# Ledger of designs, part 88: designed miniproteins, single chains, continued (2)

Each design is a single chain, and the fold is of that chain. pLDDT is the mean over its residues in the fold that is shown.

## One batch from the design tools (miniprotein)

Design m7048
Fold by ESMFold2-Fast:
Structure m7048 (fold): chain A 94 residues (1-94)
Amino acid sequence: SSMEEALAVARRTAEEVIAKLEEAGLLEEAARLRELQRERFAEMEALVAAGDREGLRAEIDAFLGELAEVAVRHDLADVLAVVQAAYAELEAIF
């Protein structure tokens, strides 16, 4: 389904961002985002199960916004590019 595809994009994006933060030595930020990912993904999975497409879009947008904020705060252009690519993929899905 398109909602499952959107969830897969969000999951892949989170994993790539966290890996890049770990490679950059930002271990506290990576750990914080792993915790946030667990919480937010539980909510996203519930929204997929409920068929709430608009709620899923809003949750993914909010989560990606938090990834973008970390990238900007630490001047990580490559991480920001990953988040921007995810936004483009999600526009094609929704």
Scores: mean pLDDT 87

Design m7049
Fold by ESMFold2-Fast:
Structure m7049 (fold): chain A 77 residues (1-77)
Amino acid sequence: MSPKEKKAEELKKELKKLVAEVKEIENDPEKMADPASREELGKLVGKIQELVAELKKLMNLSDEEVEELMEEILKEV
């Protein structure tokens, strides 16, 4: 496995973890009513966007390929 492939797999693994955390907060009505939890949700979304941008740059993905990748991650979480 190349260093580039290894980094891509690490980024995908981190994305899956962050998406799972976002879903946990969004699916909890008490957390969605809590301003502190909503702030944490915003931070998690920001981190997801940064990781997606890094992965896009690393793998030279098109916007359409990024959408396909995100759909696959959402399907696995």
Scores: mean pLDDT 80

Design m7050
Fold by ESMFold2-Fast:
Structure m7050 (fold): chain A 63 residues (1-63)
Amino acid sequence: MGGGAGVHDGKAVIGEVEGDEEKVKEGSDDKTAQEGSQLGKKALQEYGEEGLRKGYEAAAKGA
């Protein structure tokens, strides 16, 4: 890949994103729950309720 186009720009952007993410991370501990919910919705739509249920059961069995 071409990678970053602008070393000075990338450094500034990364610094800002990291600083912003720290603020969001502190208030968005539910990010994992939100992502899980979105993934669940997608699985439900693609496999249906039965597929989702079987997936959960398989995961629990693997534990």
Scores: mean pLDDT 53

Design m7051
Fold by ESMFold2-Fast:
Structure m7051 (fold): chain A 68 residues (1-68)
Amino acid sequence: EETLRIAREASRRFRELAEKYGVEKVADAAINDVVTAAAFGESPEDVRRRAQEALDYVEKKAEEVKKS
């Protein structure tokens, strides 16, 4: 339950960044990784860590788009 809630919240943030900055494919990959980890029973701590790493990566890609 908690892991799926964390994955859902992270997915919402990834979608917002993707729609705003045009990094949809990067966000989709990040969402898939976090949701898969939650679905296959990783701990809430591991899912949060994966979500943060994925968010940092998506934000980095969004920042690259902003500069263009």
Scores: mean pLDDT 75

Design m7052
Fold by ESMFold2-Fast:
Structure m7052 (fold): chain A 70 residues (1-70)
Amino acid sequence: MERAQRILETGRELAESGDKEKAEEIGPELVKATHDPDPAVREAARQALAELTKAFGPLFIVKMAKKALE
């Protein structure tokens, strides 16, 4: 799946780069992707968010979820 693979690559790249500002820009879209009708996209988004949480800390997910709901 092109979309799922793209999500995984983006999450890994952001976690490795440590670019928190870019991660905060992309994070809300990843949170929305965890509710995608495609299970492959949901799994990829969850894995990407887990990598970002590991890199930037547990409060990162809370902030991204809040932005995704706005």
Scores: mean pLDDT 78

Design m7053
Fold by ESMFold2-Fast:
Structure m7053 (fold): chain A 75 residues (1-75)
Amino acid sequence: SAAARVQASLDETLASLDARIQDLNDRRNSLRDLGSTSSNSDDYNQQVVDIDAEIRRLQRLRALMEADAAARLAA
């Protein structure tokens, strides 16, 4: 059915986004740890800020994709 295809496509895309968000969270935590011991902590802190912005962007995209799929299934 059309509903089943929408759900399957959503599930695949959300799984991919969740994996990317997890990878970015792991990288952010590693950079924070490095920043705390580095002589150049400002560079690591800037990279953390950039990664946090990308995580927020992907989280918003994820929410929009869920909302779009819900609207399409309700129509």
Scores: mean pLDDT 81

Design m7054
Fold by ESMFold2-Fast:
Structure m7054 (fold): chain A 82 residues (1-82)
Amino acid sequence: METTIVYVDKNGEKSEGVVEGTAAQAKEAVLADNDASAVDGNTITITGEGVVGGKELTADEEGVYTFDEENNTVTVKLVPKK
């Protein structure tokens, strides 16, 4: 089973990737591999460097992850740091 990842950059432009597994497994991986600064339900805020579905986060970007486990979709909103 594959999870669709939707990246939304700071300009609101979207790109898509795919990772093997479920959205629940993708959530577990994000929590294991990134410094999570806040968790609120299915929304996780991280800081610093990370990779989900082939998208690399820079040190100047924060990722806000939203997990839709029913539709196997993860949305990653990239926001500038500071």
Scores: mean pLDDT 68

Design m7055
Fold by ESMFold2-Fast:
Structure m7055 (fold): chain A 81 residues (1-81)
Amino acid sequence: MLSIEEAIGLELRAIGVLLDADLLVEQGRIDEAIELLRREIADLRQALTRAGPEARPIIERALRLLEERLAELERLRREAE
């Protein structure tokens, strides 16, 4: 089962991905930012299937942040078209 320490590492990675996605958006590379977020969400969903009860809420929090940002970027992409 995934440990708390591993889950914290995944949360920190998710924060890094959010920052990278924001940089891509500033460069006008919105589709690349969306794809980056989708990949990380898929990886975190996979990690959640292996998460112990203490690790689960940490991964769920990271997923919530990424999914919220993805929804926002998908809306911005539609407005830009």
Scores: mean pLDDT 87

Design m7056
Fold by ESMFold2-Fast:
Structure m7056 (fold): chain A 81 residues (1-81)
Amino acid sequence: SIGDQLLAQFDALVAETTARINAAQSLAELDAIWNAFLQQAYAIVQQLQAVLSPADFEALLRQMEGRLQELGAVAQAKRAA
């Protein structure tokens, strides 16, 4: 489905962002990576909301929240190191 394709795009974005965070050499670079991720993630969420039923959108948004928490933890660990 279109929702499955958009979720796959989101998962790919999370994987790419995780690699970029781990490769970051400064806090400024880390912040730039995180801001770019949020902009791209927002665009995917907007597309999901436009193409899915409210119930399907809520279910996928819940899955995406879990991925966001995991990615946030990676960013925090990198910032603290």
Scores: mean pLDDT 84

Design m7057
Fold by ESMFold2-Fast:
Structure m7057 (fold): chain A 83 residues (1-83)
Amino acid sequence: SLQERIDEVWERLQKLAKRFEEIKSKLSHEQSRELVILLASVTAHLLAARLFLKLGDLEKAQEYIDRAEETLREAEEKLKEAE
């Protein structure tokens, strides 16, 4: 379901944010800035997806979940490369 996808992305985001905090002192200022922007973008897309799901706009909800998943994947890759 769309709700299950939102919950999975949120769980992955929380795990990624925790890992970012653990290694933050080892990252350059530029790497930290990029990751903060990506994490903020995932959060914004998830909030939009939840709102559209509550409004019954399934097309928009799915669009924002897809965007959140893409941005999260990019953030996960950048964090892995920085380690």
Scores: mean pLDDT 88

Design m7058
Fold by ESMFold2-Fast:
Structure m7058 (fold): chain A 62 residues (1-62)
Amino acid sequence: MKEKQEEQKKRQQHIDDIKTFLETKLGLTVTGVTDTTIDAVNNKTGKRVTIDTRYFGPNRPR
């Protein structure tokens, strides 16, 4: 089970890093995090956005 915990921890760290990026770089307020997605609200427009962490950026995991 440690290998599964390590993989989940790495995914959680990746998600957390993206969350921090969205809040600090894009001016979004993160409202929720799921298994593979981050739900956020744009501080300027109030629009909700959902980001799939699996397909975020050019270096998506396989």
Scores: mean pLDDT 68

Design m7059
Fold by ESMFold2-Fast:
Structure m7059 (fold): chain A 74 residues (1-74)
Amino acid sequence: VEEYAEKLVKAVLTGSNETEAYLLGKYAIEDLKVPKEKIKEVIEKAKEMLKKRLSGEKLEQYLKALDKVLEELE
């Protein structure tokens, strides 16, 4: 779970905006072949990691992107 979350964070941080972060996050989960039952835990762990590293507008964009990924893949 933590290893998947760290890789997801790295992918999302490559995005310049919410839309890019959403697409990169979605593709990262697909490429990593995260089991469906673990997707929610991985995304929630990634959100915690992002909150420790970032603040303000950029953090909000990445959190919204991950919420959208979760909604589509849940």
Scores: mean pLDDT 79

Design m7060
Fold by ESMFold2-Fast:
Structure m7060 (fold): chain A 83 residues (1-83)
Amino acid sequence: LEKSAENMIKLVDKLLQEAIDLIKDPENFEKGVALAQLAISGLQYGADWFKKHNEEMAKKLEAKRDEVQARADAAIAAAKAAA
């Protein structure tokens, strides 16, 4: 269970980096935004599930969700400012 949450966080970090790289490319902006939203939705789903089973893990996933959302929002804002 702990290993599953750690693997989820690692996967999300990789997906976020790929999403940000896509967001920086004007031709792939929409795909990058969609990938970032998918990562955020996955973390929300995981946090909701762990909230009933392990509150500490749920809090870690919620903190990661907030971090991913903030980084995605910053990348989107920067891309829009550059356009």
Scores: mean pLDDT 80

Design m7061
Fold by ESMFold2-Fast:
Structure m7061 (fold): chain A 63 residues (1-63)
Amino acid sequence: NTSTHTVYIAAESEEDAIEKVRRRYAGDVDFEVTNVVVTPTTKSNEPLRGKEKPYKVTFDVVQ
């Protein structure tokens, strides 16, 4: 099964944003994060720390 998700995340770079998404959602052995798209945004659902910037991350979850 595949489902599409969008999250707003604080990260220092697009690569850091992808890594944070994978760490948060790849904790299940039957769960894969794929088709990751990262876009800089002005919306943040998290406090920004240091050099962090808000990113919009859209990804598919395959089970």
Scores: mean pLDDT 73

Design m7062
Fold by ESMFold2-Fast:
Structure m7062 (fold): chain A 115 residues (1-115)
Amino acid sequence: MEIDKRIEELFDRAVELILEYAKTLPEDERNRIEFLVRYARVLLRKALETKDPELLSQAVLTLANVMYLANVPKEEALRLLDEFIELLKEKFPGDPYAERTIADLEELKAYLESK
């Protein structure tokens, strides 16, 4: 229960940051980002309700890609990615879907660090 609240709070912080930086983008790109954020929130709600690591992984990965599309600054994106990685390790230790998502998030971190 406490871990689920921490995941929701981190997701909300990431969404607020995404929408703030998305304000600098053209309207069509902002609308796409808002759609993807809503989609990620639906996936998160279902994942927490069903306790499904695959759906949680999809929600987190979708949100991480949206941070990139919204041009969230590297330092802020890296901190959020680290926090998501730690929460996935804590929520689903040893789960294959969570491990794959962690690998994907670490690859995204490496890409952002190369800029």
Scores: mean pLDDT 82

Design m7063
Fold by ESMFold2-Fast:
Structure m7063 (fold): chain A 81 residues (1-81)
Amino acid sequence: MEAEKLLKEAEELVEKVEPWIEEERARIDAADPETYTLSEKEQKILEIQGEAYKRAAKAKTELEEAEVALEAAKEIVKIVE
């Protein structure tokens, strides 16, 4: 049940960030695609997601995968703040 607890914490953190993700998507969609450049925050979030994906792929237990998800969610929340 430890993995379920960590996944729930990760989901709660993602829910807090979701309004920001929606606003960023709307901003990207409104921007001129030829001149739009990813912000430092957007680049860092993509790096965190990429690292989390690689670490999850190497996880051998459901608990390790849940820990990776929670760590990534915490880092994303910190960047969005």
Scores: mean pLDDT 70

Design m7064
Fold by ESMFold2-Fast:
Structure m7064 (fold): chain A 87 residues (1-87)
Amino acid sequence: SAEELARARAIFERFLERLKAAKTEEEVVEVMRETAEEVRASGLSDELREALQEVMLAAYTLKLSGYPDEEVEAHARRLLAARLAAL
């Protein structure tokens, strides 16, 4: 639904802001933990939860690998757009 899609996007935007603010590996891990809890509590459909989890895992992996925040965000946004278009 439009409401579920808006909620999924809101969770994604908060995830990106938290990830961008994370400066240490411990902070990056905490962002992933907090976002995983938020997704679990979201009430989103299985398809939207899976799409978000895949996109967040990709962004998290790039951040831990030392990619610039701009590249992490750009990649995550492209991947989310592609996953949502396939639903």
Scores: mean pLDDT 87

Design m7065
Fold by ESMFold2-Fast:
Structure m7065 (fold): chain A 91 residues (1-91)
Amino acid sequence: MEEAIEKAKKLIDEGVERASQLAPEARDVLERYAKKAIEAIQKAKTPDEAFEALMKIGREAVEALPEHPEAARVFSETLLKAASEIYKLMK
């Protein structure tokens, strides 16, 4: 579990950096959703809970960044990859 969480955290941090390069003004919002995603992963009891939480947070981030659709897309795709890695490593 901890190894999967650490890998997902690294992916999310890298995603924030990539998305912030596209929209520096969105960094604070992206970092807030990244923190929420990491907390959700740490609190999840099952891989399915972690996956569902990351999918939901990704959608919320897209809705929170209507002025920065490309940055929101990059971040959301990163959360999907993090969710897939957690699911793969915990099965």
Scores: mean pLDDT 81

Design m7066
Fold by ESMFold2-Fast:
Structure m7066 (fold): chain A 79 residues (1-79)
Amino acid sequence: SLKERAKRELEEFVRYSDKLIEEYAKKNPEIAKELREVTEKYSAELRQAIENGASEEDIEKLFTKYLIELNILKSIADE
């Protein structure tokens, strides 16, 4: 089902962002903190949307925003 696929995708996104947080924790604590805040915000919003039966389009938009914010922070940290 869409709900099951979205839950699995969310677990993968959280795992990815947790790895980024760990990678930057010692080298850039401020970026690691911002990565944690982004992860907490979007994982909560996605869990809520998935549980409430949000449309596939709305769920995809949230994943896209989550990915964009992670990539922006990673780019800043890697400069």
Scores: mean pLDDT 86

Design m7067
Fold by ESMFold2-Fast:
Structure m7067 (fold): chain A 76 residues (1-76)
Amino acid sequence: SVTVSAPESVKVGETLTVTVTSPSEPRIVLSRDGVVLAEATGHTLRFTVTEEDRGILRVTATDAAGNTAQALVLVT
């Protein structure tokens, strides 16, 4: 099983922190419009958002069993 926790919004210049709950080591991908901005293997991904990152970011987490969870983050 996998669950994603991310804020609904983050401001330019702040660090977006994504946490993932999974009994195994998950893969976390942060993307905008299909373009991968950052990825991590583990339970946390941190990404400092810049002016270029304004809009909606998608977080996808996948566990070792292939279960997937998603969240959307608005960059203001």
Scores: mean pLDDT 84

Design m7068
Fold by ESMFold2-Fast:
Structure m7068 (fold): chain A 98 residues (1-98)
Amino acid sequence: EKEKLEEERKKAIELQSKVEELLEKIKTDPKYKEILEKALKIAEKMGVDEGFGAQLAMIAIEKLQGNEKLKEELIGILSAMYGLSEEEIEAIVEELLK
């Protein structure tokens, strides 16, 4: 169905844009590299995939930049995808920023 294909295409473009933005932030600030490495280590410790770690790093970076709305949206998405509470994800993000 045309409408479902357009929604999937929009989500794919949005994800690609966010990944490119994250990579650009990592290239400009060594602290963002450290956040990504910590997030991937937490994901491994929890037995979850690298995608979870990358999303955690993105949430932490958005929080540091004061992008509260995008931070909340990403927490909601990650919570729904992995079956974790929003509070649990927020606690992990706080640990990443220590």
Scores: mean pLDDT 74

Design m7069
Fold by ESMFold2-Fast:
Structure m7069 (fold): chain A 75 residues (1-75)
Amino acid sequence: SHMEKLQKARDEFEKAYRELLDAILQGKPVDELEEALKRMREAYDKLVEAGAPLFLVDSYRRFIEGAELELKERK
């Protein structure tokens, strides 16, 4: 149950991160990048709620922070 939620949240985060990275590399408009970042944040919240280990939470938070800086530069 909670392990299934954790794995699903990890998969959702990694998928959203890959989609954001691909969109950046393809030069997609900022609104599409913002939607991908929103999905990353939603997956991150689920990961925290599922009780993910601190090191994993901290690592994924750094990916979100990096993505936010990238989007700020592109607006």
Scores: mean pLDDT 83

Design m7070
Fold by ESMFold2-Fast:
Structure m7070 (fold): chain A 61 residues (1-61)
Amino acid sequence: SADEAASQEDNRLFAQLPSLKPEEQKKALEIMMDRGVEAVQRAVDTTIARREEELARRAAE
């Protein structure tokens, strides 16, 4: 049977893709081709966290 942990990671990546800008999606695909899904998931998580921080900063002003 499939590795459930890997399946959950793939589902998380797909859920996050629509929230990324086209430039960010392209970079995520490049990282995946070079280093695989684990590395791209980390890059996506970092990008989303950075965006959320920027939005919070704007909301405070």
Scores: mean pLDDT 65

Design m7071
Fold by ESMFold2-Fast:
Structure m7071 (fold): chain A 74 residues (1-74)
Amino acid sequence: SEEEINKIKERYEKELKTLDEQYQAMKARLDATITDPEEREREKARLDSQYENAKKILEDHYKKRVEEIKKKLE
């Protein structure tokens, strides 16, 4: 139902927000902790890659769950 899809969307948006907050906190920690600019940029690049991968997994999972519900309604 649309209500079930809306609940899945709300869950996804909440998880995405939590992931973003964690990512911003980790970036801030790298800026505060790593004094070497080159090391800082390497660690930020790794964090950015991990964050983008986590977002993609979360989005793919959300899309799959929505599609599975829509198929059950057909």
Scores: mean pLDDT 85

Design m7072
Fold by ESMFold2-Fast:
Structure m7072 (fold): chain A 73 residues (1-73)
Amino acid sequence: SPIVKELLEQAIEAAKAGDFEKAVGYLLAAAMDPSLSVEQRLALVAAAREVERAAKAGDTEKAVAAIEKVLAL
């Protein structure tokens, strides 16, 4: 979905800026796209949890990597 890709790209930019709450918001918004498979939706929710965990550790690179991994699917 073009909308999902755009939301994931916005999530990466938010994470790079240190705005992890906004990055998680974009990932969860992408997960609401009705064109997604259950597996794709679960991957987006898992990525949001990884971003939250990376944010608590102060690890911007891990947060960005988690989103990029889902974008590659």
Scores: mean pLDDT 86

Design m7073
Fold by ESMFold2-Fast:
Structure m7073 (fold): chain A 69 residues (1-69)
Amino acid sequence: SEKERLLARFEELLQQLRDLILEKFPDLSEEQKKELEQQVKDTVAYLSTLSVAELREIIEQLEAYLASQ
């Protein structure tokens, strides 16, 4: 339950990061966009193997990064 909530939150943050990248680089090729989508999927899969404590730390770091943009 808690891990599922953290993974869902992380996926939301990754989508925000993806949108920010697309906004800053509107001329990205379709191939580059596909690679970005694959990186999001691979990252979520990797994070699913981490502990709740590790997920919280990564989420806090990503939230801080996005807030600074």
Scores: mean pLDDT 81

Design m7074
Fold by ESMFold2-Fast:
Structure m7074 (fold): chain A 98 residues (1-98)
Amino acid sequence: MSKEEQKEIYEFLARRAEEVIRLLEEGRLEDAVLQLSMLEIGLASLVTHSPEELKEEEERLLELVSEATDAAEAGDLERAIEAAREALRLAREALEKL
């Protein structure tokens, strides 16, 4: 994967995580779950096709998005927001290193 392709992917992940946090803060749980589910599908595909060196970071992002989805579906706004914020932090850190 090129650095340009990685940058585009992590920029997309960061933007979607920001949107999810906004939806959760507004109490729009159904919309947040929809966005999180799309992120999980995208990340699961990315992990499957990525080089070994990137899989650990991408698996951690997938784990956090899955946690946020489960929390949002349970109506646990605090946990969902915390998991989404951590995913955003990791995506932004990856962008800084690229």
Scores: mean pLDDT 80

Design m7075
Fold by ESMFold2-Fast:
Structure m7075 (fold): chain A 97 residues (1-97)
Amino acid sequence: KIDEILEKIRELLEREADPETAAALAGLVEGVVAGLERDLEAGTLTEEQVEEAREVLIAAVDAARAAGHISEETAERLKELLRELEKEFIRRIEEKK
């Protein structure tokens, strides 16, 4: 499910953003997610860390939209996918307890 959400984010960015913005946002999302996955496997990931990661990623999307690099519609769809990603990590934390 996490990989499916990441693929949807990548596809949306490739379709709707310029290549530099797409690479920057996709790289940021993948880097943050890799960190969360590592902490999840170690049993150290908290819901607070997932919420903080989501806030960082939402802020990056909003910054790209404010700069005119993506449309408002694309920003909203990306934020929806990031919220789905947050929910999936929280679910996995609960499953590991």
Scores: mean pLDDT 85

Design m7076
Fold by ESMFold2-Fast:
Structure m7076 (fold): chain A 100 residues (1-100)
Amino acid sequence: MENAEFARELIKKAYEKLKELATSPETKQLIDRDYQEILSLPEEILEAIGKIVRKRKEELNLTDEQLESLALNLAYEAVSIMKNDGVEKALEFLKKKLEE
């Protein structure tokens, strides 16, 4: 749960930056829709993402922007795997990333 909240915070910051760069109301609406889909990810997936990002923060000299990008990219990959292969395969993917 603590790692899931960490992942949500990083993803929120990434979307806030994307929304600030958007020039049209239509683009901002699409960003908001995408963000809501990511926020609806299962708690266990967000927890795994948070664990991976925290591990990378400790092992690598990553900037806050790089951590935000990593969290968002892991969330996109998890959504893609979950839609195609199910939640169990998304968790297996994230577990493998954590063990690296």
Scores: mean pLDDT 83

Design m7077
Fold by ESMFold2-Fast:
Structure m7077 (fold): chain A 81 residues (1-81)
Amino acid sequence: SRQQQVIDHLNEGLKLARESGNKQAADYFDKGIEAAKAGDLTTAMEYASRGVSLVLGDENVPEEVKQQVRDSLTKAVQAYQ
C-alpha cells in the first residue's frame, strides 16, 4: 500500500539517523512513522523533513549518509504523491 511504502522509506531514514548518532533527527523520523501509521501522511512528511534537515545540518555526519537520508525522504514523498 502507499501508506506501507511511506512507512518503509521513513524506517530507512530512522535507521540512518540512529546510525549517525543524531538522536533528535531519529526522534523526528519516529514521530513521522507514528503519524504515517495513523494515516496522517502530511504530518508524517513534515516530521520526516525536520529529521532530514537535522541530519543535513550535522557536521559529524558523512556526505554519503546525508545523501542516503535525503533519498529516503524523496522515496517516501514519491510514495505519498
Scores: mean pLDDT 88

Design m7078
Fold by ESMFold2-Fast:
Structure m7078 (fold): chain A 96 residues (1-96)
Amino acid sequence: SEIRKQILALMHMSSLQSSFYLLERTTKYGTPEQVAKATAELLAEAKVVIDFLKKLDPETAKRVEEILARFQAGELTPGEALDELTKLSREYIKKL
C-alpha cells in the first residue's frame, strides 16, 4: 500500500539520521581511526538506505543523495547533514 511505502521510507531515513548522529558523536569524542571507520560504515549504510528509498520514493531518494553528496564533498559536517535529513523527514511527514 502507499501508506506502507511512506512508513518504510521514514524508517530508512531515521536509520540514516541515527548513523549521522553516531558519526557526530564519534567526531567529538573518538580517535581519528574511529572517525574513519564510522565514516566508512555510514557511507556503506547510506548506499543500502538510498537503494531502498529509490524503490519506495525516488524523489525523496534523490534529496537524500544530494545531502550525502554535499557531506562527502565536505560542504556539510555530520551534524549539519543530520539537520538537513531531519528537515527532509519533517517535510515528508507534512505531505502524508
Scores: mean pLDDT 84

Design m7079
Fold by ESMFold2-Fast:
Structure m7079 (fold): chain A 102 residues (1-102)
Amino acid sequence: GSEDAINSALKAVKGSLEALEEGEQSRAQALVYLGTALGMIQIALGVAKTAGELDKEAEEKLNKAIDVLQKAVDTLENSDLSDDEAKKLAIEGVKKAEEALS
């Protein structure tokens, strides 16, 4: 149901946040962690929507998290950020996605 989709998305976001906060991360690694969280949220949304079990509030939360992560990915792909700046942007994006899902 909607709760399962939100919980799956939160698990993906928290996993990516933990990975990003561990040690030094390159811009390429930050992109991989953002892309992984984004992809997992898109899958959770798609599965719940196909099952017909997605309420409007959960759909809005999942779409907002997707939009936040997509913006972070686009910024990293289209800017010459250092590894440290890329890591900070990725962490901020993942935290905003977690807030959107709450």
Scores: mean pLDDT 85

Design m7080
Fold by ESMFold2-Fast:
Formats: C-alpha cells, structure tokens, sequence
Structure m7080 (fold): chain A 71 residues (1-71)
C-alpha cells in the first residue's frame, strides 16, 4: 500500500536523476524534469525533502521557479 503511494508521489531516489535532467539540452526534457521536481516538493515527505536537497544545489532563480511550480 505505501509502495503504491510512493510510486504515485515519486521516490526519493528519483530526485537526483530529475535534477540532472534540468541540464539537458532538450527544452522539453528540462521542462518535464522541472514539473516533476516541483510536484515532488509540493507533495512533501521523503521524496519532497530529497527533491529540495537536489534543487538547493542549483542557482537561486531555478530553485525559486520550482517552488512556484514554474518551468
């Protein structure tokens, strides 16, 4: 049951690959990664904490946009 909820909310281990995808040369890939990270952050929990930790390594503008749910 908890595993199904984790799959729906994203897993903590998904945060690092998504943060790396923010540097992808394809704008659609970057946009999808930003959206996924923003959803994880808003959902909270372990996945949200992992996503926040990864985005804290990014520049301030990118981090702020993710917190607002913008690409």
Amino acid sequence: TEYLEAGRRGRPEDAAPLAEALSDPDEEVRRAAATALARMIRAGGEAGSAALKEVSKLDEETRRRLELGLP
Scores: mean pLDDT 65

Design m7081
Fold by ESMFold2-Fast:
Structure m7081 (fold): chain A 91 residues (1-91)
Amino acid sequence: NVELLERTLEKVETGLTNGMNGDVEELEKHVEEGVKLVKEPLKKGVKELEPYLEKLEKGLKNVKEGDVPEGMRLLREGLRGLKEVLKKLKG
């Protein structure tokens, strides 16, 4: 499940890069894909992912509601937490 979490990080990072370039549609698309991927490790008992999935979902909601700066701030918080969980899982 390390592989799925790595793919989630890549999707969220790609989304954030597109958001920084003003491409909100690509930001939404890539983050939605990352959210779908991270749900599988969470279902398999990696409960440490739960608060960071909530940050990603809240960030995505803010982007969709037109608050792109706040949405991106929350997505960066979620991404940082996911990276810490991945580091712990890799040893």
Scores: mean pLDDT 85

Design m7082
Fold by ESMFold2-Fast:
Structure m7082 (fold): chain A 85 residues (1-85)
Amino acid sequence: MEELKKELEELREEARRQSRELIEVGTELALKLMEVSIKKLMGEEPSPEERREIEELQRRVDELQRRFDSLNEELKRKREELEKA
């Protein structure tokens, strides 16, 4: 019982950490996508460097989202175990 509570607290802390990272990277991606959209409206194409940065940020967001979803599933299962105990 007590061990399950500690494990749940550790998972919550990790989830908060991952959530903050996901928000940070996601915000950076959103801002760069907005800048590229403005450039396109002005008839300018984004640079190859800007495209690479967006692709890298998108990959990081996708990876972090998958990890966060997995962690939330584990957190849900541990909560259900604690409620049944």
Scores: mean pLDDT 81

